# Ledger of designs, part 73: designed miniproteins, single chains, continued (2)

Each design is a single chain, and the fold is of that chain. pLDDT is the mean over its residues in the fold that is shown.

## One batch from the design tools (miniprotein)

Design m6523
Fold by ESMFold2-Fast:
Structure m6523 (fold): chain A 91 residues (1-91)
Amino acid sequence: MSVDELRRRRQEEEERRREEEKEEEEFLNKMVEELTEEHKKYEELARRLLAEARRRGVSIVTVMTRLRVEGSPAAPMVAKLYVEEKTGEQP
């Protein structure tokens, strides 16, 4: 009896660990996908603000500061987008 219970518990623990790992990976994947969609929305706003700043001769630092003052979560997104544009020049 003890040996069978140990084997069953070990299988259950392994299955639970595997399911937990799978759930974690699926959750992480879903989070990345959702973040990517949200990133797209903030990217559009960042693009518009960057275009306006360029037209007015305002620096990107000023755009970021204004977004921060407004309490917009787009501030770090604008910075990331600018850095990504510079890095995207990789051949």
Scores: mean pLDDT 67

Design m6524
Fold by ESMFold2-Fast:
Structure m6524 (fold): chain A 107 residues (1-107)
Amino acid sequence: VEKVVEEILNSSPEEAGILFVREVARKLGMTEEIPELEEAVREAIELAKKDPEKGLDFGLDKVKEIADKGGASNEDISELSFAVAGAIAAVVSGEEAKKLLAERVRE
């Protein structure tokens, strides 16, 4: 956990968001889905750089689709949805949002 927190704090906002979603998926036991989730979050972040609302909607929709296909519970999907929203916020708000993502990984 601490090693991932250090990686998040030393990464760009977009990479920090991707790392955060990866750790949430790992904690929820969705290790098989991590590559697809990371790709979906990367695409959502690129969209959010141009249109934050469009990026968020895309990210939430895609992550829910991947998690549901992987057999995730509604609670797990909700947890991932908050992680995706945090990743988009990190891109929009920069360094301050990145610190909040790191603190949530510690929890």
Scores: mean pLDDT 76

Design m6525
Fold by ESMFold2-Fast:
Structure m6525 (fold): chain A 77 residues (1-77)
Amino acid sequence: LVEEAERFAEELKSLPAEEARERALAFAREHLSPTAVEAFEAALAGDYEKATALASTLSPEERRALSLLLEAVAAAE
């Protein structure tokens, strides 16, 4: 999971910001739990309090994958 997320995150950085967001969300929906997807959506919406609370319930691997996706989307600008 983490290795796949790292590789995918590098690809996202080469995309336009909007496309990177859509692709990252699709990856999250396919590979992560519903709770992780909700945390990701909250973070993208700027609801960091909700995102942090949800992320605290995730496995270390899912938290790492989520962090990588968020960093890549931010870098895609």
Scores: mean pLDDT 78

Design m6526
Fold by ESMFold2-Fast:
Structure m6526 (fold): chain A 93 residues (1-93)
Amino acid sequence: ETPMTPEELKRKEALLKIQAQAAKLYDAIENKDEKKLEEVKKELIEELNLPEEKVEELIKAIEEYLNSPEEKREEAEKRLAEILEEMAEEAVK
């Protein structure tokens, strides 16, 4: 109904970009592709100006999701979503 504010639009765009990179990280971790993992980590740090600590936190969250039993995967997925939102907020500061 109400058009998005420019700030809301920027946060949404940042979140979509981070989600796309997170999907690439997921694929790299699942396939144990160290080269792809290094490339995506570099993109997150250099292109989105994210601190390395936040990128490492995201990688750990994806690893926990992949290694979690089904009963804990829903909880791990929620943690991933929270980290992605925090990263989007940092990217637009």
Scores: mean pLDDT 79

Design m6527
Fold by ESMFold2-Fast:
Structure m6527 (fold): chain A 74 residues (1-74)
Amino acid sequence: SARVLEAGQEMVRELARLQKKHGSVTAEQEAAVVARVAERLGVEPRELARRIQQLMLSSPEAAQALLEAYEAAM
């Protein structure tokens, strides 16, 4: 799904920003990013994480797009 890929890209950009600013990302900060993106999409955080994981496992192109979004935000 294009929406799931876009959500994943937004999440990895936010995580990269936190990593760049603080030198580390805590589990609480990761959970907050997932919760914020999931709330905006009207889905449960756990379900969003599951859909992104399934997309990465089923699509090498999606996994590559997420990696590129993370690296570009660093």
Scores: mean pLDDT 84

Design m6528
Fold by ESMFold2-Fast:
Parts: C-alpha cells; structure tokens; sequence
Structure m6528 (fold): chain A 101 residues (1-101)
C-alpha cells in the first residue's frame, strides 16, 4: 500500500515537472490530496479542488492539469478502488472546466 502510494507520488511529481516553475508546489499539493483521499474521500475532494485551482492560477494549462490529475487518479485507483479513482478524476475535470469557463 505505502509503496504504491509513494510510486504514484513520484509519477505525479514527474508529470508536474512538465508544468515548469510551479512543479514543486503543485507536487506538494497533489501529494497532500492523495494522502487525504486515501484516508477520507471528502477531504480528498477538497484538496484536489485546491490543487487544481492553484495549478491553473499559476499558469498550468488545462491539458497539463488533466494529465497530472489523471496520473494521480490512476494511482489512487491502484491503492483504493477504481470507483474512488474515477470519482476523483471526475471532480478534477469538473474543477478544471469551471476555472477555465
């Protein structure tokens, strides 16, 4: 469980690096979102929305944010369930859409 979570954090960090100057801060927020999502879905949703808003506000493109969030959702699915990961991915896409539109 912990090994899979750490591996997912690494993948999220690698994807976030492609976002440029905000990569380190975004990675930190994403790691917090993942840790919260594994323990509580409600807190995980809140942290994911915060990470999305932070990334978009700092100039990360919606396409890059979708890629980073997709990587996180897949990892959460591997650690928890496919339903949880899918639900969080839908939340992330919704947050990205609301911030862009």
Amino acid sequence: KKEKLEKTKEKVREEAKKAGDVAEELSKLMEEAMENAVKSIEEGVKKIEEAVRFGLDKGVSPEEMNRIMGTMAMGISDVTTVEVGTGLAIVAVGAITEEVL
Scores: mean pLDDT 70

Design m6529
Fold by ESMFold2-Fast:
Order: sequence, then structure tokens, then C-alpha cells
Structure m6529 (fold): chain A 66 residues (1-66)
Amino acid sequence: SHVDELRKRLEELLEELKKKGAPQSDIDQFERMRKHILSRAPTMSREQLDQALEQLRRVAESLLAK
């Protein structure tokens, strides 16, 4: 499902943050955002799921650019 794809992609972003040595506070921030989005994911359209992934991807890139 699109929700399962989103979950997998967000997990990959979280692992990327951990692998690149992001501070625990940034990892915790990302995980809170991930949990928030995943809690709503079953009610979201495919377009909303794609937008949520893009937003979290940008957040991860911003955190890694510190």
C-alpha cells in the first residue's frame, strides 16, 4: 500500500540520519514528525502521502546540513 511505502521511506530517512551521525535531539524531532504523519496516513490520499514524504525528506536534508 502507499501507506506501507511511506512508512518504509520514512524509516530509510531515519536510518540515514542515524548513519550520518545526526544528534539524538534531531533524531527525536524527526521521529516525532514521522509518528505524527504515520498516525494520519490511513486517512490521507496518495497525493497527501507523497507531499508528506517530500516534506519529511526536506526536514532530513535540513538536519543533515547542520
Scores: mean pLDDT 83

Design m6530
Fold by ESMFold2-Fast:
Structure m6530 (fold): chain A 86 residues (1-86)
Amino acid sequence: SVREELERTIERLRELRKKLAEWMEKNNVDPELQEEILRVIDEVIEELERALTLPDDEARRAALETFERMEPRLQALIDRVQAQVA
């Protein structure tokens, strides 16, 4: 179901956030960049949690819109991290 998929996605994002925070700290990624990345992930989680309060059709649409909006921001931040650890 849409709800079960979103709940799994939220749980995976929370796990990813924890692992990513630990990895960035271990690899001496710039603190401001770390905060920006974690903030974007937190925003995605928050919007997906909000989507869980909606009917299935609206929840699916809201989740897709969130990913479409956030993907370019996250990719730009990933590129900056790769530049720092290369």
Scores: mean pLDDT 83

Design m6531
Fold by ESMFold2-Fast:
Structure m6531 (fold): chain A 69 residues (1-69)
Amino acid sequence: MEIAEKLKGVTTPEEADKVIRELREKALQEFKEAKANGDTEKYREALSKLFSIARSPVERGRLLALAEK
């Protein structure tokens, strides 16, 4: 949902890549914070966002590994 909204005004591939990168970093940070705080509902929401951004199971695994470090 947020990805589609932020990309709505994008006119170049470079801007699209920047927006996706920022959303990925934000989702990863939210996941780490939810995990540290023990917020199960926020943890589930952040995990769903990370999975939506990941292009493949391999990329998904890499994002989870980064969040666990």
Scores: mean pLDDT 68

Design m6532
Fold by ESMFold2-Fast:
Structure m6532 (fold): chain A 71 residues (1-71)
Amino acid sequence: DELVQQALDEIGKAREKAKSLSPEEASLSIARTTADATAKVYKKLGDEAKAKELEEIREQIAKQLADLKAA
């Protein structure tokens, strides 16, 4: 499925970028990208409830990443 392959490619690229970040920033950045990519897959499959849950998780991770960078 092209959608799953695209999501895996996005996660892979995020992991490669994360190699130059601190372990904490790397972990949060990968988690954020994984949640976003997975939410897009669920939206296209029609599972809006799971997509919304993943979007909320993505927002929580984004706040943690912003707080880490502000500290």
Scores: mean pLDDT 79

Design m6533
Fold by ESMFold2-Fast:
Structure m6533 (fold): chain A 91 residues (1-91)
Amino acid sequence: MEEEAARLRERMRELSAELSKDPEVKLNIQIYVALKLTPEEKKEELIKEIKKLLNLTEEEIEEMIKEAEKHSELVEEVLELFRRADELAAS
């Protein structure tokens, strides 16, 4: 179990480094992932918080989501890491 947690941390570090090469892409993916992981009933509240925190319009957030979709492979990997982390936390 500890070895699996260590591999997840290493992969998270690798992805963080890759995303840090392009801060704009990183932000777009982070927003997309956050919304994807949020229950439908709470998505509106999260969008309001993002708008307030980053001083963005709803239209700008929607554009950022569309840009993140162009990096689908990387988005899927981030989502899988969150799923794996949740799975380990449950064990």
Scores: mean pLDDT 76

Design m6534
Fold by ESMFold2-Fast:
Structure m6534 (fold): chain A 77 residues (1-77)
Amino acid sequence: MRPEVSKEEVELIREIAEREAEKYGLLDPSRKPPLGLELSEETRKAIDAVLEELEKKGDLSPLAVALARMYATVLGM
């Protein structure tokens, strides 16, 4: 069955991951449009590192981090 996460939630999670990665200077959003295409291994690791740091700080809930990682993983599968 499809996840209970709505389209708006998926977009929000993507937005959060992209904004935080951009904020921390790990990504240049202009280099990689959010088209759901395969991300480079380095880009995926950078996003994952940002999400992990945000989770450690308590800025993101573990669920939000998990959903953002799931989004990135699905694009890479």
Scores: mean pLDDT 52

Design m6535
Fold by ESMFold2-Fast:
Structure m6535 (fold): chain A 55 residues (1-55)
Amino acid sequence: SAARQEELAKKETQIAESKAKIDALIAELRQRGPADQALADRMEAWLAELEALRG
């Protein structure tokens, strides 16, 4: 169904948009001191885990 394909595409777009926002925050944290860099590492690991669950 075209309608179902459009719904899936819309959800994938929303996921990609949210990931891009988190990636931007990780990049900002990477520019800061060691504590923020450690947080960036954890956030990146959580994103990888989330993407693995997503397929």
Scores: mean pLDDT 80

Design m6536
Fold by ESMFold2-Fast:
Order: structure tokens, then C-alpha cells, then sequence
Structure m6536 (fold): chain A 96 residues (1-96)
């Protein structure tokens, strides 16, 4: 159902937020400008994802299923970008 898709999106977003928070904590003493730039990008992507999820929820409350699906597709694209940023952050932080 559409409600279940929104609940799964919220769960996935919460898990990604937790991963970014962990990476920020691990990077707290880093002086590498690449790590700082990637963290800024991760936070920007999370803000966009959360904004689109709120718009998807509003569309659902208004009965606009087509608009919900459009926002969910946009969220999926942003999540893929965020997962790429997280992978690069994890790689840089794992280098000795």
C-alpha cells in the first residue's frame, strides 16, 4: 500500500541519518577538507530527502497518489546519491 511505502521510506531515511551521524562523530578530529565537503553534501542530501518525504506525506493526506509516487521516485534517486557519499566517507575514514 502507499502508506506502507511511506513508512518504509521513513525507516530507510532514519537509518541513513544514523549512519551520517556516526560518520560525523568519527570525522570530528579530521582536518581533511574532502571529508568535510562530503559531510556537507551528505547533510544537504538528507535535508532534501526529508523535505521531499514531508511533501509526499502531504500529498498522501490529500489523496494525490500520483504525486506521492513522484516524490518517492525522487527520494530513491537522492538516497542513491547519499549512499555513494557515505561509501566515499567510509573509504576515506578507513584509510590509515
Amino acid sequence: SMKEKLEEAQKRINELKARVDELQARAADSTDPRIKALLDRANGLLDEIESKLQEAKKAYENGDEEKVETYLRSIDGLIRQLEGVIAELEKLLAEE
Scores: mean pLDDT 89

Design m6537
Fold by ESMFold2-Fast:
Structure m6537 (fold): chain A 86 residues (1-86)
Amino acid sequence: MEEEIEYHLKLIETGSVSERANLITALTLRLIGVILDGASPEQIREEAEVLITALQKEIELGIDPELYKRLIDRVKALVDEALASL
């Protein structure tokens, strides 16, 4: 788990545009998967935090900041909705 999070964070920091786009897709599917599987609140928060970090990196690079800000807000809302159901 922790080693995998570290690997994802390294890709966010050092990855190419295509590597970061693929990572965002993978992290999004992973977050949805852990929510659907009824994972712990801690696991859901950890997966969301890595995804939000990846989305924030795109904003820092000036890549469609309005879209990525809305995506971050929606990820936070999705996590809140999932945690409220527990």
Scores: mean pLDDT 77

Design m6538
Fold by ESMFold2-Fast:
Structure m6538 (fold): chain A 66 residues (1-66)
Amino acid sequence: LSEAQQQALRAELTARLTALGFPPDVAQRMADLAVRQLRQAGLSYEEARQVLDRYLDWLRRALAAA
């Protein structure tokens, strides 16, 4: 993952988590951690997007069930 791709993923994930009701500071920290983990796993940009989409779908369903 390039730095530009990492920044794009952080921005997108922060916005989507904030839309789900997380405070912006919490959303940003969650996004930073997630992107760091995706980078450490050696995932491509496309693979990272797929993992994030699946995580957000799971999270949305979990929040709806709460």
Scores: mean pLDDT 82

Design m6539
Fold by ESMFold2-Fast:
Structure m6539 (fold): chain A 96 residues (1-96)
Amino acid sequence: MAAEVQEEEKRRAEEEAELARKNLALADEAAAAMSPVAAAQLFDEFRRGAIERRREYEELAKDPLLREGAEHGARLYEEIAREADAKAAEYRAAAA
């Protein structure tokens, strides 16, 4: 029962992160038609959203029943935030 709950939370986090990565890829495609300044702002917004979701997972990790899945979710969103930050930096450099 407890192991099943942890596996389900981990699966949910992975599915949510996969959707976020698909949205990040669509944003990257859209960024090709945008000004570098607008593209950098778009990826800064993605980074901000990913950091917020990571913090939500860190709060969920305080519950022992959700901890493993929530910690996994936090790590996935830390990676997404890092990817978004790198893209924002690339577009900021192009805008200079």
Scores: mean pLDDT 84

Design m6540
Fold by ESMFold2-Fast:
Structure m6540 (fold): chain A 95 residues (1-95)
Amino acid sequence: SLTDLEQKFYETVTKVRKLTEPKTEEEKELMRRFARLLAKARSSQDPEERVRLLGEALRLAEELAKLLNASEETKELLKEAKALYEKIKEEVEKE
């Protein structure tokens, strides 16, 4: 279901966040933006708005992982998050 996909996405990106240690002000700002986008998505009752916010959050997570030369574990979690995001987008577009 859409709810199950969204829950798995949040769990996956939360693991990414825990493995990410921002060091510079640029990296810390990206982490703050990422956290704000996730909070807005969790609070939104509009599925289309959630898709936009989760997509932006995923993009920032990928950017931050690139800047930090993220571990293979973090890269695999981001691939899982991206796959979950595509499924969420497809489910919302069908409704």
Scores: mean pLDDT 84

Design m6541
Fold by ESMFold2-Fast:
Structure m6541 (fold): chain A 100 residues (1-100)
Amino acid sequence: SSNTTNSYSHMTSMMGDMSSSMDNTFNNSYMNGHSMDDMTDYMNDTFNSNFPTYMDTWTGYSSTYNSDSDTTNMMNSFSDFSNNMHDTFMNNSTWMYNMS
């Protein structure tokens, strides 16, 4: 349960940190006013297959803390998702090029 709570909090904090980092990194001058809405659209498009699945998995699991294996699998899934999301928004040159 502690790992589940930490994973949820970590994902929420990471999403917040990424949003803040993007605002700080790109500033309004780079986006020509196409900031948060473009990020939201890109996030929805990029993670369309993954984000709902991971969130549904977490939501389902959080109602049934049945085993350590389930906790480990959930942690691995969210770690992979968080890393993929971070890489996509921080290191993906295609996304950055389109935003430029």
Scores: mean pLDDT 50

Design m6542
Fold by ESMFold2-Fast:
Structure m6542 (fold): chain A 90 residues (1-90)
Amino acid sequence: KKELLEKGKELVKKGEEMLKYIEEMEKKQLETGSGVEADEIGKELYEEALERIEKEGLPKTGKTLRELLLKIPKDLIEEGKKLIEKAKQL
């Protein structure tokens, strides 16, 4: 059941890349007082957060956006780990 293992690894990798992007952005904001241009992974993360805000009718605030930016990659990592565990049990 190679497909579940591969999919799980992809989700974990994507979530880890998103978390790394957030850490780099936070560090630059603390050092320069300004954001940086979003790369491809950052744009995808931001779009997912905005889509979730719209779908769930959440307040469009910096706090809500920040919470989603941290939650989305963690959700992806958790889902990926579940798929890997399921693949190992098969």
Scores: mean pLDDT 73

Design m6543
Fold by ESMFold2-Fast:
Structure m6543 (fold): chain A 75 residues (1-75)
Amino acid sequence: SEEELIEQLKSPDVEVRKEAAIELGKLGINASEEAIKALEEAVRNDPSEEVRKAALEALIEIGVALLEEAVKKVM
């Protein structure tokens, strides 16, 4: 679930946090405001560069999905 993935972003295990960020990104247009804020927090404050990068890539994926949906509504 999305709630479980958000909780996994706080895991002591770097690989668990990285995978949670990747899976949250795959939600695309279905990502909640809570998920987006959790990913933003990870980009700013996660001690692992790999996790920060995964969280940033997830936010880009969500942002692209939201932009594609917005463009579709005006075409």
Scores: mean pLDDT 84

Design m6544
Fold by ESMFold2-Fast:
Structure m6544 (fold): chain A 68 residues (1-68)
Amino acid sequence: MEELENKIKEAEELYSKAQQEARDIVNKATEEAKKSTPVEGDYLRAKAAVEAAELLNQARKKMEEILK
């Protein structure tokens, strides 16, 4: 059980870091978008959202690997 608890902590830490990185990607794109044209700003936000989603998906797969 202690070993499982440690795996859960590792998985949570990994996902937490991924969530923060995803937020940073989106926040940076939002700041860039404010200085851009509406069309370019929309593109930058959409691209950042896709990259953030992929990052979180990768982190989820790593969590599942750790918990095995």
Scores: mean pLDDT 82

Design m6545
Fold by ESMFold2-Fast:
Formats: structure tokens, C-alpha cells, sequence
Structure m6545 (fold): chain A 81 residues (1-81)
């Protein structure tokens, strides 16, 4: 339970970095960075962090809901094996 909260906060920090990338490099670069980070987190089994990053990125307007849904499905599948 405590670990979940810490992992979720980590996702918020990553979303903050994505926002800074969007401001500096543009939204497309931020989206690519988010996708790569989500794939990395999925590979490591960091589901709470990945979920938090996805939610915060959608809220910040960095990812559209359909894009986020596809990424969430890919993350879930990658954890099966």
C-alpha cells in the first residue's frame, strides 16, 4: 500500500518532466518520451507509476484519451510475458 503511493508519486514526477519537454521541444516530442517511458516502466513491472504517468499526461493535455487507452492496453499485455 505504501509502495503504491510512492510509485504513483514517481509517475507524477515523470509527468512533470514530460510537461517540461513539451514546453521546450514541443508536444510531439513529449508524447514520444512518454511512450518510451511507459514501455520501460511496463518492462520493469512498475504498473502504479505507469498508470499515474498516463493519467497525469492526459490531464495535462499531453496525450489524448484514445492514445492513452492504446498505451495502457500495450502495457497490460507486456506484463503477461
Amino acid sequence: KKEFEEEAKRGLELAKEAKEIAEREGREEAQRWIEEKLRELAREGRLPTASSLLQESVEAGLLDPERARRLAELIAKSLKE
Scores: mean pLDDT 77

Design m6546
Fold by ESMFold2-Fast:
Structure m6546 (fold): chain A 84 residues (1-84)
Amino acid sequence: LNEETRKGLLYESAGSLYLAAGTIALKQGDLELAKEYYEKALEYYELAARHFRVAAEQGDRVAEQLLRSVEQAIEVLREKIEEL
């Protein structure tokens, strides 16, 4: 893994933690807190996507796969935010 892929993974991890926190808040009926955490998760996933894109352009095949995964997660997360 190159440095950009490692940075992307760090941001993806942060995004996943906020996504989990948002889901817990949603299950507890706190829609405002859920939206806040989902928006934070989206921000971190978008940062991860930027770093994975740079790494993929440098020839990292792992980063190409990670980019596809995080882009799908971003789309799903945007839909979740719109429904709140």
Scores: mean pLDDT 88

Design m6547
Fold by ESMFold2-Fast:
Structure m6547 (fold): chain A 94 residues (1-94)
Amino acid sequence: SVDELIERARKLKSALLITFLTFLKEVDPSLPVREALERFLKEAGINKTVEEVVEDMAKEVAPYNPEIAELLRRAYREGKTVAEFLEELRKVLS
């Protein structure tokens, strides 16, 4: 499921997003997206805020799919779970 989503997301040309989606394969899908991003940043050794890394991802994907860029910006703010985020991403990429 997540592997198919990662394959579709490669067209967005964001190494950062692909790395984050790969990380989400090992995460509890009930976890809030914000907390998953915080854990991702710690594991990857990235010294950035959630807001900064999301903006980096959104900026990278915007030329290829502006709807996904906006989904990235809002998902962590709306308190969505990893499962809800992946489902919305799948709908946009379908």
Scores: mean pLDDT 87

Design m6548
Fold by ESMFold2-Fast:
Structure m6548 (fold): chain A 74 residues (1-74)
Amino acid sequence: SLSDEADELEKRIFAGILEAGPAARAALDAFLSRPETISGEEALAFLRALAREHGDEETLALLDRYAAVRAQLA
């Protein structure tokens, strides 16, 4: 299902960010530690920017696929 695909993509995206190194992990931790509620759109924009900064083309491609799957679920 699209929901199962979204769950699998989330796992792969998270793994990619961890593999990008300590700077990428620190940036993610800082973003998630914000006191305000983070929307799904803000989270996607942040993760795309982070993947681009670290040249992580694989994670960027996974994020694009995840956004497409989420659009179909909405």
Scores: mean pLDDT 77

Design m6549
Fold by ESMFold2-Fast:
Structure m6549 (fold): chain A 64 residues (1-64)
Amino acid sequence: SMQEHRQQGQQYKQQGFRAVSDGDLGTASEYFEQASEHYRQSGDEESSERLRELSRELREEDRR
C-alpha cells in the first residue's frame, strides 16, 4: 500500500542519515536510493526527487 511504502521510505531515510554520521557515504547513497523509490511508490514525488539527488551527490563524493 502507499502507507507501507511511505513507512519503508522513512526507515531507509533514517538508515541513510545514520550511515552519513558513520562516514559511510556509499552505504548512505544506497539507503537514500531505496528511500527515494519507496517515496515514489507512495506518491510523494517531491521527497523521492530530493532523496535521489542526495543519493547522487553522496555517490559522487564517495568516488572522490
Scores: mean pLDDT 87

Design m6550
Fold by ESMFold2-Fast:
Structure m6550 (fold): chain A 90 residues (1-90)
Amino acid sequence: SMQERIKKTLEKVAREYIERLRALIEENASPTALYSAVKFLLAAAEDAVKQGNFELAREIIEAVKEALPHLDPASQEEARKRIEKLEEKI
């Protein structure tokens, strides 16, 4: 179905961004670059929840949590608030 194709596309793109986020952490990328990837992944997690793909949402949240210590304090707080809101729905 079209819904299954959309889910598979989200899974592929989200996993590519998880790998990118992990590479950025390993390379000691700027907090700004890390937060850009984190924002994309949190939006993907929100879409995964809307699609009922709770497994993907959890996978994304786990990866974002790995990045939290590397963000600036304001970005870290905003990311935590979004994670908390997402976890209430999972």
Scores: mean pLDDT 89

Design m6551
Fold by ESMFold2-Fast:
Structure m6551 (fold): chain A 88 residues (1-88)
Amino acid sequence: SLVDKVNDSFQKVKRRFEKEHPSALPTLEEFQTLLLNELQTKSQSCDGFLYAANSALSKLSDQKSLSPEEREALTQFYWESYLDACAE
């Protein structure tokens, strides 16, 4: 499922940033929560994922300014989740 793919991508990105940029982890966790909430109301498709991810990013950006480390973590999580959702 998309939820399983998102959770797997989260764990991979979290492991990378846990030692290098631990300050980015709370923002990464916030994005995961927002993304999963959006996915509950969307189709289990690539288009559904893109809509959910863009909505989650918009909500997160409205809540706070992102550091370069946070932007990097979110970009990496978005890309890994996107590839998992949209890959054949």
Scores: mean pLDDT 74

Design m6552
Fold by ESMFold2-Fast:
Structure m6552 (fold): chain A 81 residues (1-81)
Amino acid sequence: SIEEMIERARRMIEEARREVEEFAEKYGEDHPLVKTMKKSLELAEELLRKGEETGNMRDVILAEASVGTVEIALIVEKKAS
């Protein structure tokens, strides 16, 4: 259901936000990747809010895609280490 998709997307955003905060603690708030990841999280939250308001599944899927870009950035950084 759309309610289950919204709940999943919300959990993904919360988990990614925690990981970005941990990254910022280690590398600093001024790091370019921190700024990019925070912007992607803001977009994900806006899309999720819109999906919740309108019931539009597309916006929920796009919110998941936006948080996915944060996870990819974190994976790339870990692999570069």
Scores: mean pLDDT 84

Design m6553
Fold by ESMFold2-Fast:
Structure m6553 (fold): chain A 96 residues (1-96)
Amino acid sequence: MEKAEDLIVEGEELYKKKEFEKAIEKYEEAIELAKDDDRLRAQALYGLAKALFELEKYEEAKKKLEEALKLAEKSKDIVLRENVKKALEEVKKKME
């Protein structure tokens, strides 16, 4: 069984290959493994939301980004927080 960090890397690789459904599976598994790590869980949720956005699942992507934002703020990861905020604005733009 893999570590959450390894699953995030696999998800990112699948995302780059435009295998978005497979990327989602890896990020969802990473979220479950990272239950006690706010930063890793936020990173996995951010990756999941990006893949959902590419599949035009904007409402689901928004929910995952809102969860990622709370966890990034709690973990004090400024860079991740700003990336998540920017992604939220892009999702909102697509929903209008």
Scores: mean pLDDT 87

Design m6554
Fold by ESMFold2-Fast:
Structure m6554 (fold): chain A 76 residues (1-76)
Amino acid sequence: MKELEEKVKKIVDEIVESFRAMIDSIAKLELERAKKKNDEKAIEEIKKEKERLLEILEKSGKKLYETALEDYLKAL
């Protein structure tokens, strides 16, 4: 059972890391564009949205891990 938990965690962590990298990449691009326009409101909104998305991703990753683990345990 512990080996299954470790494998599920590794897969979920890899998925979460991929989405985190994508969020970071998009946010950096949007921040550079907003900075070039001196749009302070857009800069603040982009930072808040990035933080919100990262929080959602963190929570979703934990829930995905728990759900996947429950589903695999029920299949046993």
Scores: mean pLDDT 79

Design m6555
Fold by ESMFold2-Fast:
Order: structure tokens, then C-alpha cells, then sequence
Structure m6555 (fold): chain A 69 residues (1-69)
């Protein structure tokens, strides 16, 4: 999954349910932006893994919603 694909999934999710998915996606994005703080590279990698997992779960939900719609 590329950055572009992640962005597209988030964008589609925000469109489907702005209140639910948009806010959740923003929280995940905030954590991703925290990696830019350059606090600790290994800690940033851990956060990236957690963020990636959450994004994947959101993407899965969006895909199911799109298929149902």
C-alpha cells in the first residue's frame, strides 16, 4: 500500500461518514504527524506500524461499505 493509496482510502472514508471516519482518520493522521517530531526513529517506526494497522482496518471498513453501496 502506497501513500497515495492510503490517502485515497482516507478520502473515501471521509466522504462516506465524515463525522465517524473523518475524525478517526484525523486521529490516526495526528499520530503519523507525530513521527515527524523526530523524537526517536525506533519509536517512530513502532508508531508507524500502529498507524498502518489502524489505516488498514479503516480501509477494510471503507471497502466493505463501498461494496455494499
Amino acid sequence: MTDEEIEEILRRGAKLDEEKLGLDAQEVLDKGLGMRDGTDESEAAKVAREVGRELREIGDEIQAELEAA
Scores: mean pLDDT 58

Design m6556
Fold by ESMFold2-Fast:
Structure m6556 (fold): chain A 74 residues (1-74)
Amino acid sequence: SEQEIIEKIKKTVAEIQKLLAELMATDPEKFRQAAALAERVLPQIQALADAKDWEGALKLVEQLLKEIKALKAA
């Protein structure tokens, strides 16, 4: 359902915020890279949300989380 997709987006965003906070404390250089990536992708996610394309917004949020996790692991 639409409500389930929106809830999943909210949870994924919260996980991204937690990872960014952890990187800011442990690796400021990786934090800077992750923050720059998020700043670039967030307007695209917002545009999809504004268009009520919740499935598209979820896919981009999940991709952003994956990329930030990869940066942390590098």
Scores: mean pLDDT 88

Design m6557
Fold by ESMFold2-Fast:
Structure m6557 (fold): chain A 63 residues (1-63)
Amino acid sequence: IEEYREKVIKKLEEVKRTGSEAIGRAADAAIAMLKDPSMTKEQIEELEKQFEEAVAQLRAAEA
């Protein structure tokens, strides 16, 4: 799961780099949660899905 965690963190860092301030704050919070070694693969997958939904909502509000 470490490889999967690193992949998701890298994806969030890229979104933070190209997104708005609000998206950046959401990415920072999600990355902090992902760095918790007790998180399961299922929890990481759920967090990624929730983050993608939150980013889509924020982008819709900014458009």
Scores: mean pLDDT 75

